# Ledger of designs, part 28: designed miniproteins, single chains

Each design is a single chain, and the fold is of that chain. pLDDT is the mean over its residues in the fold that is shown.

## One batch from the design tools (miniprotein)

Design m953
Fold by ESMFold2-Fast:
Structure m953 (fold): chain A 118 residues (1-118)
Amino acid sequence: MNSPWRLEVRLRNLDPATGGRLGDRLREAYQQHPDDVVAIVEALLDAAVELGLTIKRLRFEAPSQEDLDRLRAAIERAKAAGVEIHEVELRLTKPGQPPRAEIELEGPLTPADVAALA
């Protein structure tokens, strides 16, 4: 009943409509792949391509080389599609530890635009 993995998503300078679309993508990915954090991160990378978001930071830790290779391929596809990616950290962990992912996404809004929404 509890997910065997952890995902942390941080959003910056995002309008409510774009945030809602990201939420929908996360929900769909979780429903289709509830035990596959890599598939959920792939869905976020695809959403960043479609929504014109910058990936400020992506950190992923997993006990599986297959998961790391799969995520590396997804990152390369996102870069080829024109997504700006600033920081990437991929780490192989000890066997038996659940996968962990952290992603920071930055939208097209300026700090002044974000302040106007408050």
Scores: mean pLDDT 77

Design m954
Fold by ESMFold2-Fast:
Parts: C-alpha cells; structure tokens; sequence
Structure m954 (fold): chain A 80 residues (1-80)
C-alpha cells in the first residue's frame, strides 16, 4: 500500500502496528486490539489523515476498514 495521505514510512508503520491484529484470539488480545484502535485514532488526528487507500485483500487494510468509524478517516478499498 503506497498511499496513506501524506504519511512517511515510519508513520505508516506506526499506524499499521497500532491497528493491526497480532497474536492469538483471547480476551486480553481483544482488549489490546481495542487499545490499538485508540492509538490509531490518535495517530490519524495527530497527522491529519483523511483517507487511507489499500487492497481489499490485505488483512491490515481489512482491519482498518472494520474500524473506519473509530479512526475518523475514510478507508478506501480497491480490488485488483
């Protein structure tokens, strides 16, 4: 994914890490995912991200789309 508004690679990695699901599905993992969405929301606000573009088959992009309303940025999916 090459377009995340005006973000650089470090900022993109921070947003992806904050939002993406890692590890096993447990109660504690679910809580961690909720905290990651709040961190992603803070990054969106900090960097003024309005639109995030990505492949609909990318699991990171799917996670961002699922939490689009919480992020405050529009996630646009594209199909190859």
Amino acid sequence: IKVYNSMNEEEKNALITATNRVGASTVSTISSQNNRIEKAKALVKKYGITHIFGDKNDPVVQALKKHEKELGAKVILYDH
Scores: mean pLDDT 57

Design m955
Fold by ESMFold2-Fast:
Structure m955 (fold): chain A 61 residues (1-61)
Amino acid sequence: MDERQTQIARLSSEALDRIQAAKSEEERERAEQELVDRLVALGVSPEAARRAADSVRDTAL
């Protein structure tokens, strides 16, 4: 398995947990932005990172 894909899956799962635990809209937005930033740092394009964050949010809510 690709190590990068494993890291992306782990970060997405961590973001899902943080979004579900968030008590405010600001905390949810922060968790989404952190996921985007971390995915971009792994070489994911900003557009793909944003779509991944949107998918995680829709799953969490």
Scores: mean pLDDT 79

Design m956
Fold by ESMFold2-Fast:
Structure m956 (fold): chain A 62 residues (1-62)
Amino acid sequence: AVPSIEKIAELAKAAKTEREKKAIGIAYDSLARTGRLPSARYLAEKAGISVGTARRIVRQLE
């Protein structure tokens, strides 16, 4: 199912770093523009976080 905007906002509020908040924003923007979540590798590169952290964020948004 497509993650709700409310769930995305809660994840952003719970994020420990500004880079994690940026990653959540990038994932949401990708979903809004393309209808799909980005790959963990793409998210990690764009937000400047580890691929493991990006994978966790993508899974939380699924």
Scores: mean pLDDT 75

Design m957
Fold by ESMFold2-Fast:
Formats: structure tokens, C-alpha cells, sequence
Structure m957 (fold): chain A 96 residues (1-96)
């Protein structure tokens, strides 16, 4: 279903943000995407693989843009909100 796909896409984005924040390698980030490939469209997979080398901020921004371009629904805005909250949490715990 569209809802299950949106849930899967958002889960992958959150896992990529967390892994990137923790300094995961590109191979580890690609493995996270590939773990979910059976539940994602080819377009979603290609998109997710294209953002794995970006910073947490850019990865979040690109994912939000992708969701808004595909569907402008309340459900999509809720998932965008989840990504924005995760980004805010990671920014708060960032040790400098």
C-alpha cells in the first residue's frame, strides 16, 4: 500500500540520518537502503542511493523535497514532520 511504502521510505531516511550522524561508511549506508529494496519502488531506491553521501541536513532536505514532489497529502506532511523532528534531535545531541 501507499501508506506502507511511505512508512518504509521514512524509516530508511531516519536510519540513514542516524547512521550518517554516527559516521557510517557509504557501504553501510547503501546496505541500509538495499535491506528495504523489496518494499520500495525503483525510483525511491535510486533516490535514496543518490543521497547517502550527503550530510544529515542535506539528506533530510532532499528527502522532504522528494516527498513533497510526489504527494501533497496530510500523510506526507506527517512523515515530513517525523524527518524534521529527527533532524532537530540529531542537531541537539551534536557534540562540538
Amino acid sequence: SESERLDTFTEVVLRLMDARFDGASLAELEAIVNEHKSKLTPEELEFLKSIIDLSVEELADKSIEFLREKKKTLETEIHIGVIEVQRAVLNTVKRK
Scores: mean pLDDT 81

Design m958
Fold by ESMFold2-Fast:
Structure m958 (fold): chain A 81 residues (1-81)
Amino acid sequence: SALDEQKEKIADETERRMLAAVFAASRSLSAAGRAQAVALLEETGKQINEAYNDESLSVEELRELSEKLLAEFEARLRALA
């Protein structure tokens, strides 16, 4: 459905932005920091996937939750440097 396509685009864009943030941060991280960044990516990716599969969430609620999760991810990623 059109709603499913919109939700997929939100999830895909959020994952793309998380990957870009990890790539950018990796240049300043130690080997241990990179391992923690990968674990954080996996943890946050799971949360985004759970939100995407939550049929009770509207497209707008998924967008808002995804932005919140991304902001928390970026803050935690910055703390690794």
Scores: mean pLDDT 87

Design m959
Fold by ESMFold2-Fast:
Structure m959 (fold): chain A 78 residues (1-78)
Amino acid sequence: EGLETLKFLEEVKAFSKLPLEERKAYIRQYLLEKGVPEEVAEKIADLRVEAFEYRQKGDIDKAIELSKEAQKLEEEAL
């Protein structure tokens, strides 16, 4: 639990400094390695990046909605 939390925080710090294109590519590659089909991985990556953009703009409700949609697609694909 503590170790996973620290690893997550370090990943978030590194990820937050990447250009949007690289963040999308990172998410897509991670999902492909998990066995998510390419078409679904692209959709999830798009939703995750869009959610991040809305969060940065202060639209937290929209960011949460997009994150939930991405999570549902990931769970259905695995």
Scores: mean pLDDT 73

Design m960
Fold by ESMFold2-Fast:
Structure m960 (fold): chain A 99 residues (1-99)
Amino acid sequence: MKEEEIKKLEEEIEKLRKEADELTKKGVELLDKNPEESLKYFKKAKELYKEIARLERKLGELKGDKKGGERKAVVLETAGELHVIGAEFNLELAKRKAE
């Protein structure tokens, strides 16, 4: 019973990780060419990392590894936030070059 729920969560996490990675890749590709669009992709990736973090916490609880789930969740949330901060910094640099 728990094993079926664990498998479904692991499959959903893997799917969302691939989607977040694709959005992050697009964000990186646009970073110099279109900083405003790059920021939008990183913001979308951040929201997916938050959803993955929620599922990792739930998966940790089901596996009896609540601390492991929380560590994975915090790493994902932090990575998403840092990517957005980096994209905002690049947008600010682009604005300064336009002045």
Scores: mean pLDDT 86

Design m961
Fold by ESMFold2-Fast:
Structure m961 (fold): chain A 61 residues (1-61)
Amino acid sequence: SAEEEFEKLFEEEKKQYLKAVESYLKANPELDTPEQKAAYKAAVEAGARAIAESKVQEKLK
């Protein structure tokens, strides 16, 4: 179903974004604050959701 495909793509995109953020924070430890961590988590979820939604729409054409 579209919902199952979305969940799969969302989790895959989220994992890729989290890896990128973790690498970035490791290289820039001065940005490792509670406020920045919360912002990064929110951005990762929003970005992964948008990309997963777009990919599902393209597949259903």
Scores: mean pLDDT 76

Design m962
Fold by ESMFold2-Fast:
Parts: structure tokens; sequence; C-alpha cells
Structure m962 (fold): chain A 76 residues (1-76)
């Protein structure tokens, strides 16, 4: 793995962490403010998309895609 690939994968992990934070906030908000929860779910989806784009590691990319699919299912 090149130094650039390492940096891309680190950034992808950071986006996953940020998306997970948004999901935690969305779940906390859901009982009292479902509109806020929807906004946070959409923010998490955008961050998972960024994680997928930056991932050069197939396992990391697959994880981001799986996590995105779970959130998409919640919004369907």
Amino acid sequence: MTEEEKKRNELAKKYIDQAESDLAEARAALPTDPERAKVLYRRALFKYDQAIEYSTDPELKARAEALKAEVEALLA
C-alpha cells in the first residue's frame, strides 16, 4: 500500500466515524424530533458516500457500502 493509499483509507475511516456520530445523534433525536433524525440520516449517507469514494481497501469499501445500505433501508 502506498503512502497516498494509506492517507485515503485514513480519511475514509474518519468519514465512517463521522457518519456513525451522525447516526447516534439521529437515534437520540428520533423519539422527540423525527425531522431532525431524517436530516442526520441523510448527512450520514453523504459521509458514507465519501468513505466509499476514498477507500482503496476492498474490505473498508465493502464495510462502508454495507453501512450505507443499512441507513438507506431505514429511510425506505
Scores: mean pLDDT 84

Design m963
Fold by ESMFold2-Fast:
Parts: structure tokens; C-alpha cells; sequence
Structure m963 (fold): chain A 82 residues (1-82)
């Protein structure tokens, strides 16, 4: 089942390493029902609240730690980050 994690970027990275999480989904705005359906299709995902940074920058930093990263846009679109 997907896990929901709230906190700053450092806390999220520590959580991922502790629990061997492979995929992070960064939330921008409030997720809707369509977003929940898309997230449920992923094998392993941790949802994170973006507080005070560009979601692209957060996703890029997570990718640098070896984690697959996605950004959820306000329209419910999931965008993979390299």
C-alpha cells in the first residue's frame, strides 16, 4: 500500500533510505480522486507534501539519491523526473 510521508526534503530522503522506498511522488496543490487512481497503479510510492521549494528541484534532488521521482501537477498529471 502507498505510504504518506510529510516533512522537509531531508526527512523524506532519510525515510526512503530507512524503508528502501524506490518511488517518491511529490504533491503540488491538493490531490484529487484521479490522482489517487494513478498513484495506486505504482508498485511502491511515498506521497510527500511540498512546502517551500519548486517540486522540480525536490524531484531532481530525490533522483540524485537514486530514487525514481514523480511530480503531481494540479491537473492530476504525473510527470517523471530524470
Amino acid sequence: MPAIVFGDLETLIAYAKKHNIRIFTTVRGEPDLEWLKRVAELDEVTLVSLKDADPREVAQQLAAEGLKSYILNEDGTLVPIE
Scores: mean pLDDT 55

Design m964
Fold by ESMFold2-Fast:
Structure m964 (fold): chain A 92 residues (1-92)
Amino acid sequence: MREKLKPDEKELERLNKAAKEVADKIKDPTLASALLITAMAAGLYPEAQEEAVKILEEAKKRIDAGADPEEVAREALDRINALINEAEAALL
């Protein structure tokens, strides 16, 4: 809609920051890298960006409350990947 046909740069920065805050709590570098890459991919879809940020912010809260960072990160990855797949399907 309107002039915002591309990802909002500020929302993309917010998404990257949220992903990095979760990734910094993960000891597995492969999982941390996968989370960052997947968050960046979600940033290509404006519709997926807001929901991905919410997923990552909730993941951070759960980790701060004492949940296993790697378990929470894997769950967040699965949810964000589902959002990307739904956004791609909607564009076809």
Scores: mean pLDDT 78

Design m965
Fold by ESMFold2-Fast:
Structure m965 (fold): chain A 71 residues (1-71)
Amino acid sequence: MEELDRRLAAIEAELAALAAQPRTPETIEREMELGVEALDLAVQKVVRRKEELLAQSREAYLAWLREVAAR
């Protein structure tokens, strides 16, 4: 997740640099490319979060089983 956040921050910095440049077809194309990459990274972040939640759910289930068995 931290690596994805770092890549998103890098894209944000590049977009800020492009915003300081004259608006040309080349800068517009680059902005669109960065936008698509940012969307892909956001999707990857959601998938990673789902994997983390599934792992946490597994641990919680085992803890619940031990608690029930102890009663």
Scores: mean pLDDT 79

Design m966
Fold by ESMFold2-Fast:
Structure m966 (fold): chain A 72 residues (1-72)
Amino acid sequence: MAEEAAARTLAALPAEASDAIKEAAALYMRDEEAGERALVGLIARSSAEEAALIKEAAAVTLAVLAETRAAA
């Protein structure tokens, strides 16, 4: 399930990166543009290796949030 995939991807990240993605996801549900900008900013300030993991976690998380918004 997509939600389970998002949770597992976040669990693979360092706690700081996981927390930042969760904060950006909460922001995305309130303000889609601000949430996307927060995730882009996080990726931009990370190392190349960390950015790849964060991008994957963010993509899975945003897909779950987009499904939730579409269902509302």
Scores: mean pLDDT 71

Design m967
Fold by ESMFold2-Fast:
Structure m967 (fold): chain A 66 residues (1-66)
Amino acid sequence: MLSEEEIDAEVQEALVLIALGIGKATNDLDGAREFVDKLIARIAEENPELAERLKKIADDGFKEME
């Protein structure tokens, strides 16, 4: 089973993926990018490794959408 910290990480990853999906479905890539960047910046203050992981997921997702 995932640890409590890993469960939180999974939730943050799901939130990034949901934001990407909504951005693509609504054609609001700028809004999705702003939301994701703010979320990652907040996480980076306490967990820079998770923030880097989320940044890669977001960057890859946005590249496929452009």
Scores: mean pLDDT 75

Design m968
Fold by ESMFold2-Fast:
Formats: structure tokens, C-alpha cells, sequence
Structure m968 (fold): chain A 81 residues (1-81)
């Protein structure tokens, strides 16, 4: 599934940016959303990061929130197959 592939790419992006600053993480997520304009997962991850930053969350808290969302979305997509 193209949607599952996008979730796996997002996980790889988060792992690659595990030690990144919040600014570097946001830049990576914005680029990913631009590369996947029709993928809901790319835009959800970006939205979580932008809202987290607005609320004063750390990069670690943002990554954890996106990872939780990805876990739920993967389970949802697999249940629909």
C-alpha cells in the first residue's frame, strides 16, 4: 500500500532526525509534506510538529507524539485490508 510506504518513510525520517533540533525536524517534515502533497500522514506529522512547537513541546515530545500517531494509523490501515 502506498499509504503504508509513506508511514515507513516517515519512521525513517524520524530516526534520521532523532538527535536533530526542533528547527531541523520541522524543516525535514515540511520537505516531506511537499514531496507527498496527497499523503494524509505527511501533513498530520507536520501539523503535530507545528502545534507541538507552538505549545512549547520539546523535539523529543514531538517525535513521541508523531510515533504514537503513526502506530495508530498503521493499525487502522492494516485493519481495512
Amino acid sequence: SAQLEVLDELRALLEANRDASIEELLAALRKFAEQHPTAPAAHAALWIAEEGLRLGASAEEVVAAIERWLDHERARLLAQL
Scores: mean pLDDT 85

Design m969
Fold by ESMFold2-Fast:
Structure m969 (fold): chain A 65 residues (1-65)
Amino acid sequence: APAAVVEYRGEVDAPTPTFSYERLSETTALVTAVTPDTAGRMVEYTFTLTDLSPELEAQLAAARA
């Protein structure tokens, strides 16, 4: 089953939300997301995804723009 481990990386100096997708192995991918918190501070999260479905992998790759 798909699984995600979410890790908070802290506040970052970024003007806009960003996404990046990196495939680490055949079964593991890393997504880095920068998003505003409830106070308007840009914060970075990493998502380590295991057992990716092909559909989820394609959606994450598309979001990497």
Scores: mean pLDDT 71

Design m970
Fold by ESMFold2-Fast:
Structure m970 (fold): chain A 62 residues (1-62)
Amino acid sequence: TVTVELHADDPATQAQRARDAMREGVRLARETGAPKVEVVFTDPLSAEAADALRREGERELA
């Protein structure tokens, strides 16, 4: 499992950091053979960031 913890309270910054973290997490998971990637925010997750995480995850799995 690869876990990435992020801090950002505004939706646009959360979405941007979520995309970058998901890409990096998937890259590390592929290199290390980790079965799961988890991105966690210390602030409440916005709808924009949740959508960005879902779309980036789908993109990386395609």
Scores: mean pLDDT 71

Design m971
Fold by ESMFold2-Fast:
Formats: C-alpha cells, structure tokens, sequence
Structure m971 (fold): chain A 94 residues (1-94)
C-alpha cells in the first residue's frame, strides 16, 4: 500500500541517518556524513511527496531542524534527531 511504501522510505531514512552518525563518530568526517544524510532525506522527501505531500513537508521540516542542530550544537546529535523523527513519522503513517 501507499502507507507501507512511505513508512519503508522513512525507516530507510532513519537507518541512513544512524549509519551516517556511526561513520561520523568512527572517522571524524562529520561534514561528509551530514551531507550524505541530508541528501538521503531530500531524496526520501521527493519520493514521499509523490505519495503524500503532507508527510513530505514534515520530513523537510525535520531535516531543517536537524541542520540547525548540526550547525549550532553537534553533528552526532543532529543525525540522531533526524533518525528519531523519521522513525516517529513512519509509525504515524502506519
């Protein structure tokens, strides 16, 4: 179903954000890891927008908030926040 596809895309985004967090911690390449997670979120939002534009806007808002955390506080925190928000949205869609 459309809801299952959206939930799966959000779960994949959460996994991508967590992998980016682990990579940033392991390698110290925080900027590269953050850039990859942001790109993954943009691609997920574009695909979700074709199914559910309201959820796509929530994904975009979550990405923008996470970018704020990345720039002002901590890359690891920002990536974990993005992962948590993506999982929460996946549960909401189901």
Amino acid sequence: SAKEKVARLLEELAEAARRAREEAERTGKEEEAAARAVRAAQLAAEEIARIDPEIAKKVEDAVNEAIGVLLEKDTVEGLEELARRAEELAEEVR
Scores: mean pLDDT 80

Design m972
Fold by ESMFold2-Fast:
Structure m972 (fold): chain A 91 residues (1-91)
Amino acid sequence: SLEKKREELLRELALATDEELEKLREEILKNGSENERKFLEKLDTPSVTAYLYLLMRLGESIPPEMSEEEFIEKALEVLSEIQRILFEQEK
């Protein structure tokens, strides 16, 4: 169920418009922790927004001890999977 929910959320993110992603980004900037906001401001990428949104919807949180490098790697993995799904959704 959790794995299915993750795949469903990734597909939702792959189909999201720039406007929808920007709204998710703004929500994270308003409601996220200091670390979450710092990563989003510093990296300013859809991958960070997507990863943070995915964690939020799965009921997960970023451990305080998670390194910036580890966070970036996880965000890039999510972006890679989203890009694969997006390319499969050609209209």
Scores: mean pLDDT 73

Design m973
Fold by ESMFold2-Fast:
Structure m973 (fold): chain A 80 residues (1-80)
Amino acid sequence: MLPTVEEILKKLEEYKKKIEDPNISYEELIEIIREADELLKLMGERIKAGEVSPEEIERLLQKVAELQKLVAEKVAEFLA
């Protein structure tokens, strides 16, 4: 079954907290990136299925943007 908007938001927040950990390993970061990519596909399917308000879509996109920024910053730290 497709995850709910609340489940997606919760999972995105969990990934954000893991990425914000200064002791995260590169392997853990890559695993989170892979899991987040899969979650974004499921998010697209949920939006396509309907019953998502414009406000919920905006909130989802905002959380995705925050996560993508953190991923980029953390990847840059490992490339040093």
Scores: mean pLDDT 82

Design m974
Fold by ESMFold2-Fast:
Parts: sequence; C-alpha cells; structure tokens
Structure m974 (fold): chain A 75 residues (1-75)
Amino acid sequence: MDYSSLTPTQQQIVDDGTQIGTQLIDQGQSLADAVQTASDHAQQQSDQKGLTPDQKSTIVDMTGQQVTDYWQQQR
C-alpha cells in the first residue's frame, strides 16, 4: 500500500513518526534506535486512534521504511 492510499489520520501518524526518526538520525543516533523510536511512536498513536492490527502493522512498517530511506539518502 502506498502512502497516498492512507487516510489523513494514518498519514499523520506516519509523518509524525518519520519526523521523530529522522531527527534522531540527524542528532547522530543509530538507524536501529531511530527506527525503533519512530515505530514505537507509530504503534502507540495507532492504538490510541483505534486502528485495526492490520492497519497498525502497515503504519509501523511504512514509518520504519521512511526512516530507513532517509538514513540511506543522508549517509
């Protein structure tokens, strides 16, 4: 599923988590720590918004992938 297929609420969760993860990378944290922190944020927000397990899994995976893509482009 691509980012444009997500609801506005789901896009906001991905955007927020990705921003947290990319900021951690810019601060010199490891990719693993940045992805973990971003994924934890996306998971917590998905749970609070009442998303299904399948939706939560998609949001978490997409958030982690966007943080990873950013790391590859910057390094």
Scores: mean pLDDT 83

Design m975
Fold by ESMFold2-Fast:
Structure m975 (fold): chain A 71 residues (1-71)
Amino acid sequence: MTGLEIVEGLLEKIKEEGESLSEEEVIDYLQNEMGLSPVEARVAVKELKELVGMPFTEEKLKEALKYFKSK
């Protein structure tokens, strides 16, 4: 699974819930909805925190999306 796919999934989750996502909510989503292992989910969350900071808002995830599209 690519970082682009992860960020797109999280953006859909935020649109559905209408709120920012916490670290635990992102880890749970990545494991349960996207099928990542606990280690992969924690690594992905750490990278997102380093890129845009917490909590994850729609605007911050759009910034992360631009980053992954530039790779």
Scores: mean pLDDT 76

Design m976
Fold by ESMFold2-Fast:
Structure m976 (fold): chain A 71 residues (1-71)
Amino acid sequence: KKEVLKEFQEKLSKKDEENLYTDPELSEKYGQASYVVYEAIKKGTKEEELLEKLEKIDKKIAEEVKKGLEK
């Protein structure tokens, strides 16, 4: 689980960078999501609590992370 969350943190951070010039608002949301995942790794946050925090940032980003964790 920790390895999967670390992969998502990296993917979200990369999407933040990819959207920096074309969609700054989406870039900021991906940056916030990456930080939330980073904090969840550090604190051992439950998957359910992590997804709730991500939904508050953006529902589509939360769905992407949820789908990946269900693999």
Scores: mean pLDDT 78

Design m977
Fold by ESMFold2-Fast:
Structure m977 (fold): chain A 79 residues (1-79)
Amino acid sequence: TQDDSTVRRLDLSSRLHDRTVLIDSAFSQITTEYISKESNHEMYANTAQRQKRQYNTDRSSRLAYRTNLLSRRESRRDS
């Protein structure tokens, strides 16, 4: 069992692997969507849809960054 308070190397290794798989899957999905949309977007390269995607990506990045920052702080506090 993994929790934010307990840093176990074995669990961390497993979590890192799971996180890597999750990131790879998410990246694959984003890449596929982007390529698919870009094929239709050649004529409308800078449309509202692309702007919305950029906004959503930025929002997700900010959330991930904040979560990482908090996670690192908690991990360091417990360490």
Scores: mean pLDDT 56

Design m978
Fold by ESMFold2-Fast:
Structure m978 (fold): chain A 90 residues (1-90)
Amino acid sequence: MELIEKLKKIYNEALKKFDQLREKARYAGLEGLVKSIDTNIESLKKMYEDAIKLIEKVTPEEAERIIKGFKKISDNVIKSLEKALEEATA
């Protein structure tokens, strides 16, 4: 239960950051970046749903690896999009 809550927190924090980036990209008129953000939100949702299903079937140690992997992927995507926004608005 705690591991699922941890994953849910990471997912919700990632979605909040995506929403902020999407708003900034939209305000700047960066339609391509908005579409990229929307695609990444959809991909993250699928990864989240798959991770939830896997956590129910694996050991706690494997569940922690899944959560760490999910966080690393979401953090890397967010950083890439933040950099793209900064470069496009500089």
Scores: mean pLDDT 86

Design m979
Fold by ESMFold2-Fast:
Structure m979 (fold): chain A 85 residues (1-85)
Amino acid sequence: SAVEELRRFADEIIKSLKNPKVQEIVRETAERMIRKVEEGGSKSDLASIVTAGSIRAMAELSPEETKETLKAMKEIEDKAIELLE
């Protein structure tokens, strides 16, 4: 299923991250994206979820950790969009 494929992909990305704070934000954002794919949401819904995760990263993390978080979230978003199409 699309949900299972997205969960596996997100888990692989999260496991590649070594920073626990980055992992936490990416995991929470990924769970929201997975739920949206399950609901048949749009690209704009996914973008809103990533925007919320980005704001949180900027508030809680260093600039370098934020950059790492944004990259990971974008990879998961791109996969989610692929599965919605």
Scores: mean pLDDT 87

Design m980
Fold by ESMFold2-Fast:
Structure m980 (fold): chain A 110 residues (1-110)
Amino acid sequence: SSVEERLAAVQEASQAGDVARLLALLDEAFELKDAQTCAAVLVALSRITDKALLRAALPEAGALGMVVVEELLKGASVDELVDSVCSFLTGLTLPQAYTEAVREEASRLS
């Protein structure tokens, strides 16, 4: 699918409060190295303050999704969430250009 289709899916999942779908879109964005969709998911998840919805998503979360949910449960800001995600991605030896692109897109959306 296109970036535009993934961004539309993020908007729909965000409006529905669908944490599981947002985490699935995060995993898809990571596999595709789609920094725009990755940033959009992180911003959308940061707006979900319902801890029960976040906890319910943990059992089905992948490694990246688990990092995101655990930071949100601690009350992390968007900036702190992006820092934690970029640190995790750097540990996976991903190109610095990708983590920088995620930071830039998240800053634009905040």
Scores: mean pLDDT 82

Design m981
Fold by ESMFold2-Fast:
Structure m981 (fold): chain A 93 residues (1-93)
Amino acid sequence: MHTVTIDQVVAVLEPWVDHQVAQGLIEVTRREVTPTHLHLELVDTKTGRRLVFEADEGDAVQDVVARLLTVAVEVYRDAPEAPAVLARIEAFR
């Protein structure tokens, strides 16, 4: 079973999060990154919905990808950027 490192998750997630924050689509309310754990809390600025993403070192790649897709779908539910997000998440697999 393929597993993730936190560095791999950060390499995919951070550029995506930074881009969405720059576009005003999300706000980061909590960020906790250690070598073995990532916890991220976001607010969708359009709806006020709170979104949470967590990953641990050794998590299965498929589970982390599913969590990332869940967050991305919520952020992009009404936005045209979904194909770019899906491409970045697929590159992680």
Scores: mean pLDDT 73

Design m982
Fold by ESMFold2-Fast:
Structure m982 (fold): chain A 101 residues (1-101)
Amino acid sequence: SPAASKEEQEEVIKAIKESILESLDDLLEETKNPELQKRLEELKKKLEETKKWSVDELVDILVELKEIQMEIEGVSMPEEEKQEYLESFREAYKERLLDLL
């Protein structure tokens, strides 16, 4: 693994966290669905309370955020196709984050 410095890794993680928080706030303003608002607020709380982040934890949040975004946008697809889409999204983000860290 190319060793990015620990400080460089922490800066990248901070930038990703800030970007996710901005996306969460935008989606909270767009949706009036109480269930989706609760899910977004739970993700925001997790981001604010967690001091150390792994790639897997960041990917999990990004995948859940994408699922919530799809629900807000009213994307209709069979559950199996949705799971395949979210899995491909998970793999793409994990690969991208590993390249950055």
Scores: mean pLDDT 79

Design m983
Fold by ESMFold2-Fast:
Structure m983 (fold): chain A 93 residues (1-93)
Amino acid sequence: MEEVRAWIEDQIAKLEAKVKQIDDLVKNNADKSDIIKQAEELIKLAEEAIEKIDQLVAENRLGPELMPLAEKLRKVAEEAIEYAKKVIEEVEK
């Protein structure tokens, strides 16, 4: 249980850190190619996190204490995907 909890918390932190990194790159007018690459990496990371959470739920490997944390990771990942897609659209103009 501690290993799954630690993984979920680590994934949330990584997604939030990547969003902040991309936001900082956008604010500092970094190269469009770098921004797009980081945004695409964020989408991939978020999609992989959602897939893993769905697998853990399907395998009944999450207890009631970890379900709210898993739902938080899913929401953070979904928001990260939306953010990254918006950044790519804005940068490609």
Scores: mean pLDDT 85

Design m984
Fold by ESMFold2-Fast:
Order: C-alpha cells, then structure tokens, then sequence
Structure m984 (fold): chain A 66 residues (1-66)
C-alpha cells in the first residue's frame, strides 16, 4: 500500500546518518520505482546491512504490520 511505502521510505531516511548512505538511497529509489516492494525491502535490508540487518529488518517488519 502507499502507506507502507511511505513508512518504509521514512524508516530508510533515519538510517542514512548511521548506515551506508549509498545503499540506503539505492533501496529508496528501488522502492519508489516499484522495483522493490515494502515486503521485499525487509529481506534486502538484511543483505545490505550485515551488522544490523536483522535488527533493522525486524523494526521495518513491525512498521509494515500496521
């Protein structure tokens, strides 16, 4: 849904100061261009951020459940 997409973009914007800005922007672009769904983004985060990927993916998953 558009609400889930917006929530995911907002979540990614909070990561750009702590995580790889390039990786974060690539995920935002793919999400906005519909190359990646919010559900697929959960898995992509685990791959892109190996140190905190599982923690970040779980936070996003909880946001998308609303």
Amino acid sequence: SSEQKQAAVEFLSTLNEEEDEKATKELVWKLLSDELSPEQLVEAIKEKFPERGEELAEELRKILEK
Scores: mean pLDDT 73

Design m985
Fold by ESMFold2-Fast:
Structure m985 (fold): chain A 119 residues (1-119)
Amino acid sequence: SLELDPESVAAMLERLAEGATSPEQREFLRRLAEIVRKAKKVTLTFEVKETYYSDDSTVTKGKITMEFVLEDGRKVKVTGDYTLTTDRKAGTLTIKFENVKVEVDGKVEEFSFEAVLPL
């Protein structure tokens, strides 16, 4: 696991929002960035499960867990499955998150989203 600066994580989420494939996904990521920016601490854990190589692309699949504590002491836990595709021919990085669960005070919301960014 890795402890990250909340501002750095918020900036990353805003960058993902710019590449988001839908307005609803973009709004969700921007709201999550706003919440993370107010956090005292962010912890990120990555588990790499699979990596595939082809002539023009690399695909990495795994699990992500993000935990952060709000200013009021409430804990937020975000879990999900990620697929990261680097396409050198298209010059794109595709980040796909599936089965994303956001848990706050025992309430769970589920999402899936995709962002496409230039390499």
Scores: mean pLDDT 81

Design m986
Fold by ESMFold2-Fast:
Formats: sequence, structure tokens, C-alpha cells
Structure m986 (fold): chain A 91 residues (1-91)
Amino acid sequence: SEEERRRRAREDALRGLDLGLEELERGVDSVTDPELRRSVASTADTLARVAELLGRPELARRAREIREKMGQEPFPLPEISLELEPPLPAP
């Protein structure tokens, strides 16, 4: 049924999130390459947004913790986009 399909899709997404977060959490302390750290931080940010969309704030928090552990060595942000009000036109 439609509801079963939607439930299974949500369960699969949550299972993928849990596995992905566990894998990142397990490896986070061994990631020394700066580019890989930034990539992991970006991935964690994406996982946090997906977790929020799925209504799982605890998974989003875990993803943000991974992002913080990567040291969030910030790229120099351009002067535009997310820090400006109003923001730039959507892509």
C-alpha cells in the first residue's frame, strides 16, 4: 500500500542515517586530511538536514557533533549568500 511504501522508505532512510552516522563517528578521530575533514563536515551537514526532514532531531544532533569534531575549519565564506539578508536568489 501507499502507506506501507512510505513507511518502508522512511525506515530505510533512517537506517541509512544511523549506519552512516555510526561509520562517521567510528572514524572521525582518525581523519587527519584537511580536505577529507571538510568533506566529512559537509556530509554531516547534509545528514543533519535529512534527519530534521525525517523528524529525528537526535540524529541531526549527532550529525552536528560530527561536524564539530571535524573542527569546522571554516572555508573563507564569500561575502554573499547565507550571511546576507536578503539572501541571494535561489540557485
Scores: mean pLDDT 71

Design m987
Fold by ESMFold2-Fast:
Structure m987 (fold): chain A 96 residues (1-96)
Amino acid sequence: MIDELRATVEAGLATLPPEKAAQARKLIDEADKLFHLGMLYLSLGEWKKAAEYFRKAAELYRQAADIAKDNPEAVSALETLARLFEEVAEEYERRA
């Protein structure tokens, strides 16, 4: 699922002007780092911190979607990633 969404994002970014593609990729790379930090805190039982990092990752995916707005498929994939991470964050916030 995530690999399929990433492939759709990469294909969509390839249709954008190089500057916009670079800006979106930077945000996606930062979101990926925040996701890994969230997973680390989750493994430590720090559910509130994990939720905070997942929310930050979701925000960056939404920012990338705004940059990629000229490609509807990339926007859809990035918004789907953002929604998934928001849902995960809400679940762990509820548990904390």
Scores: mean pLDDT 83

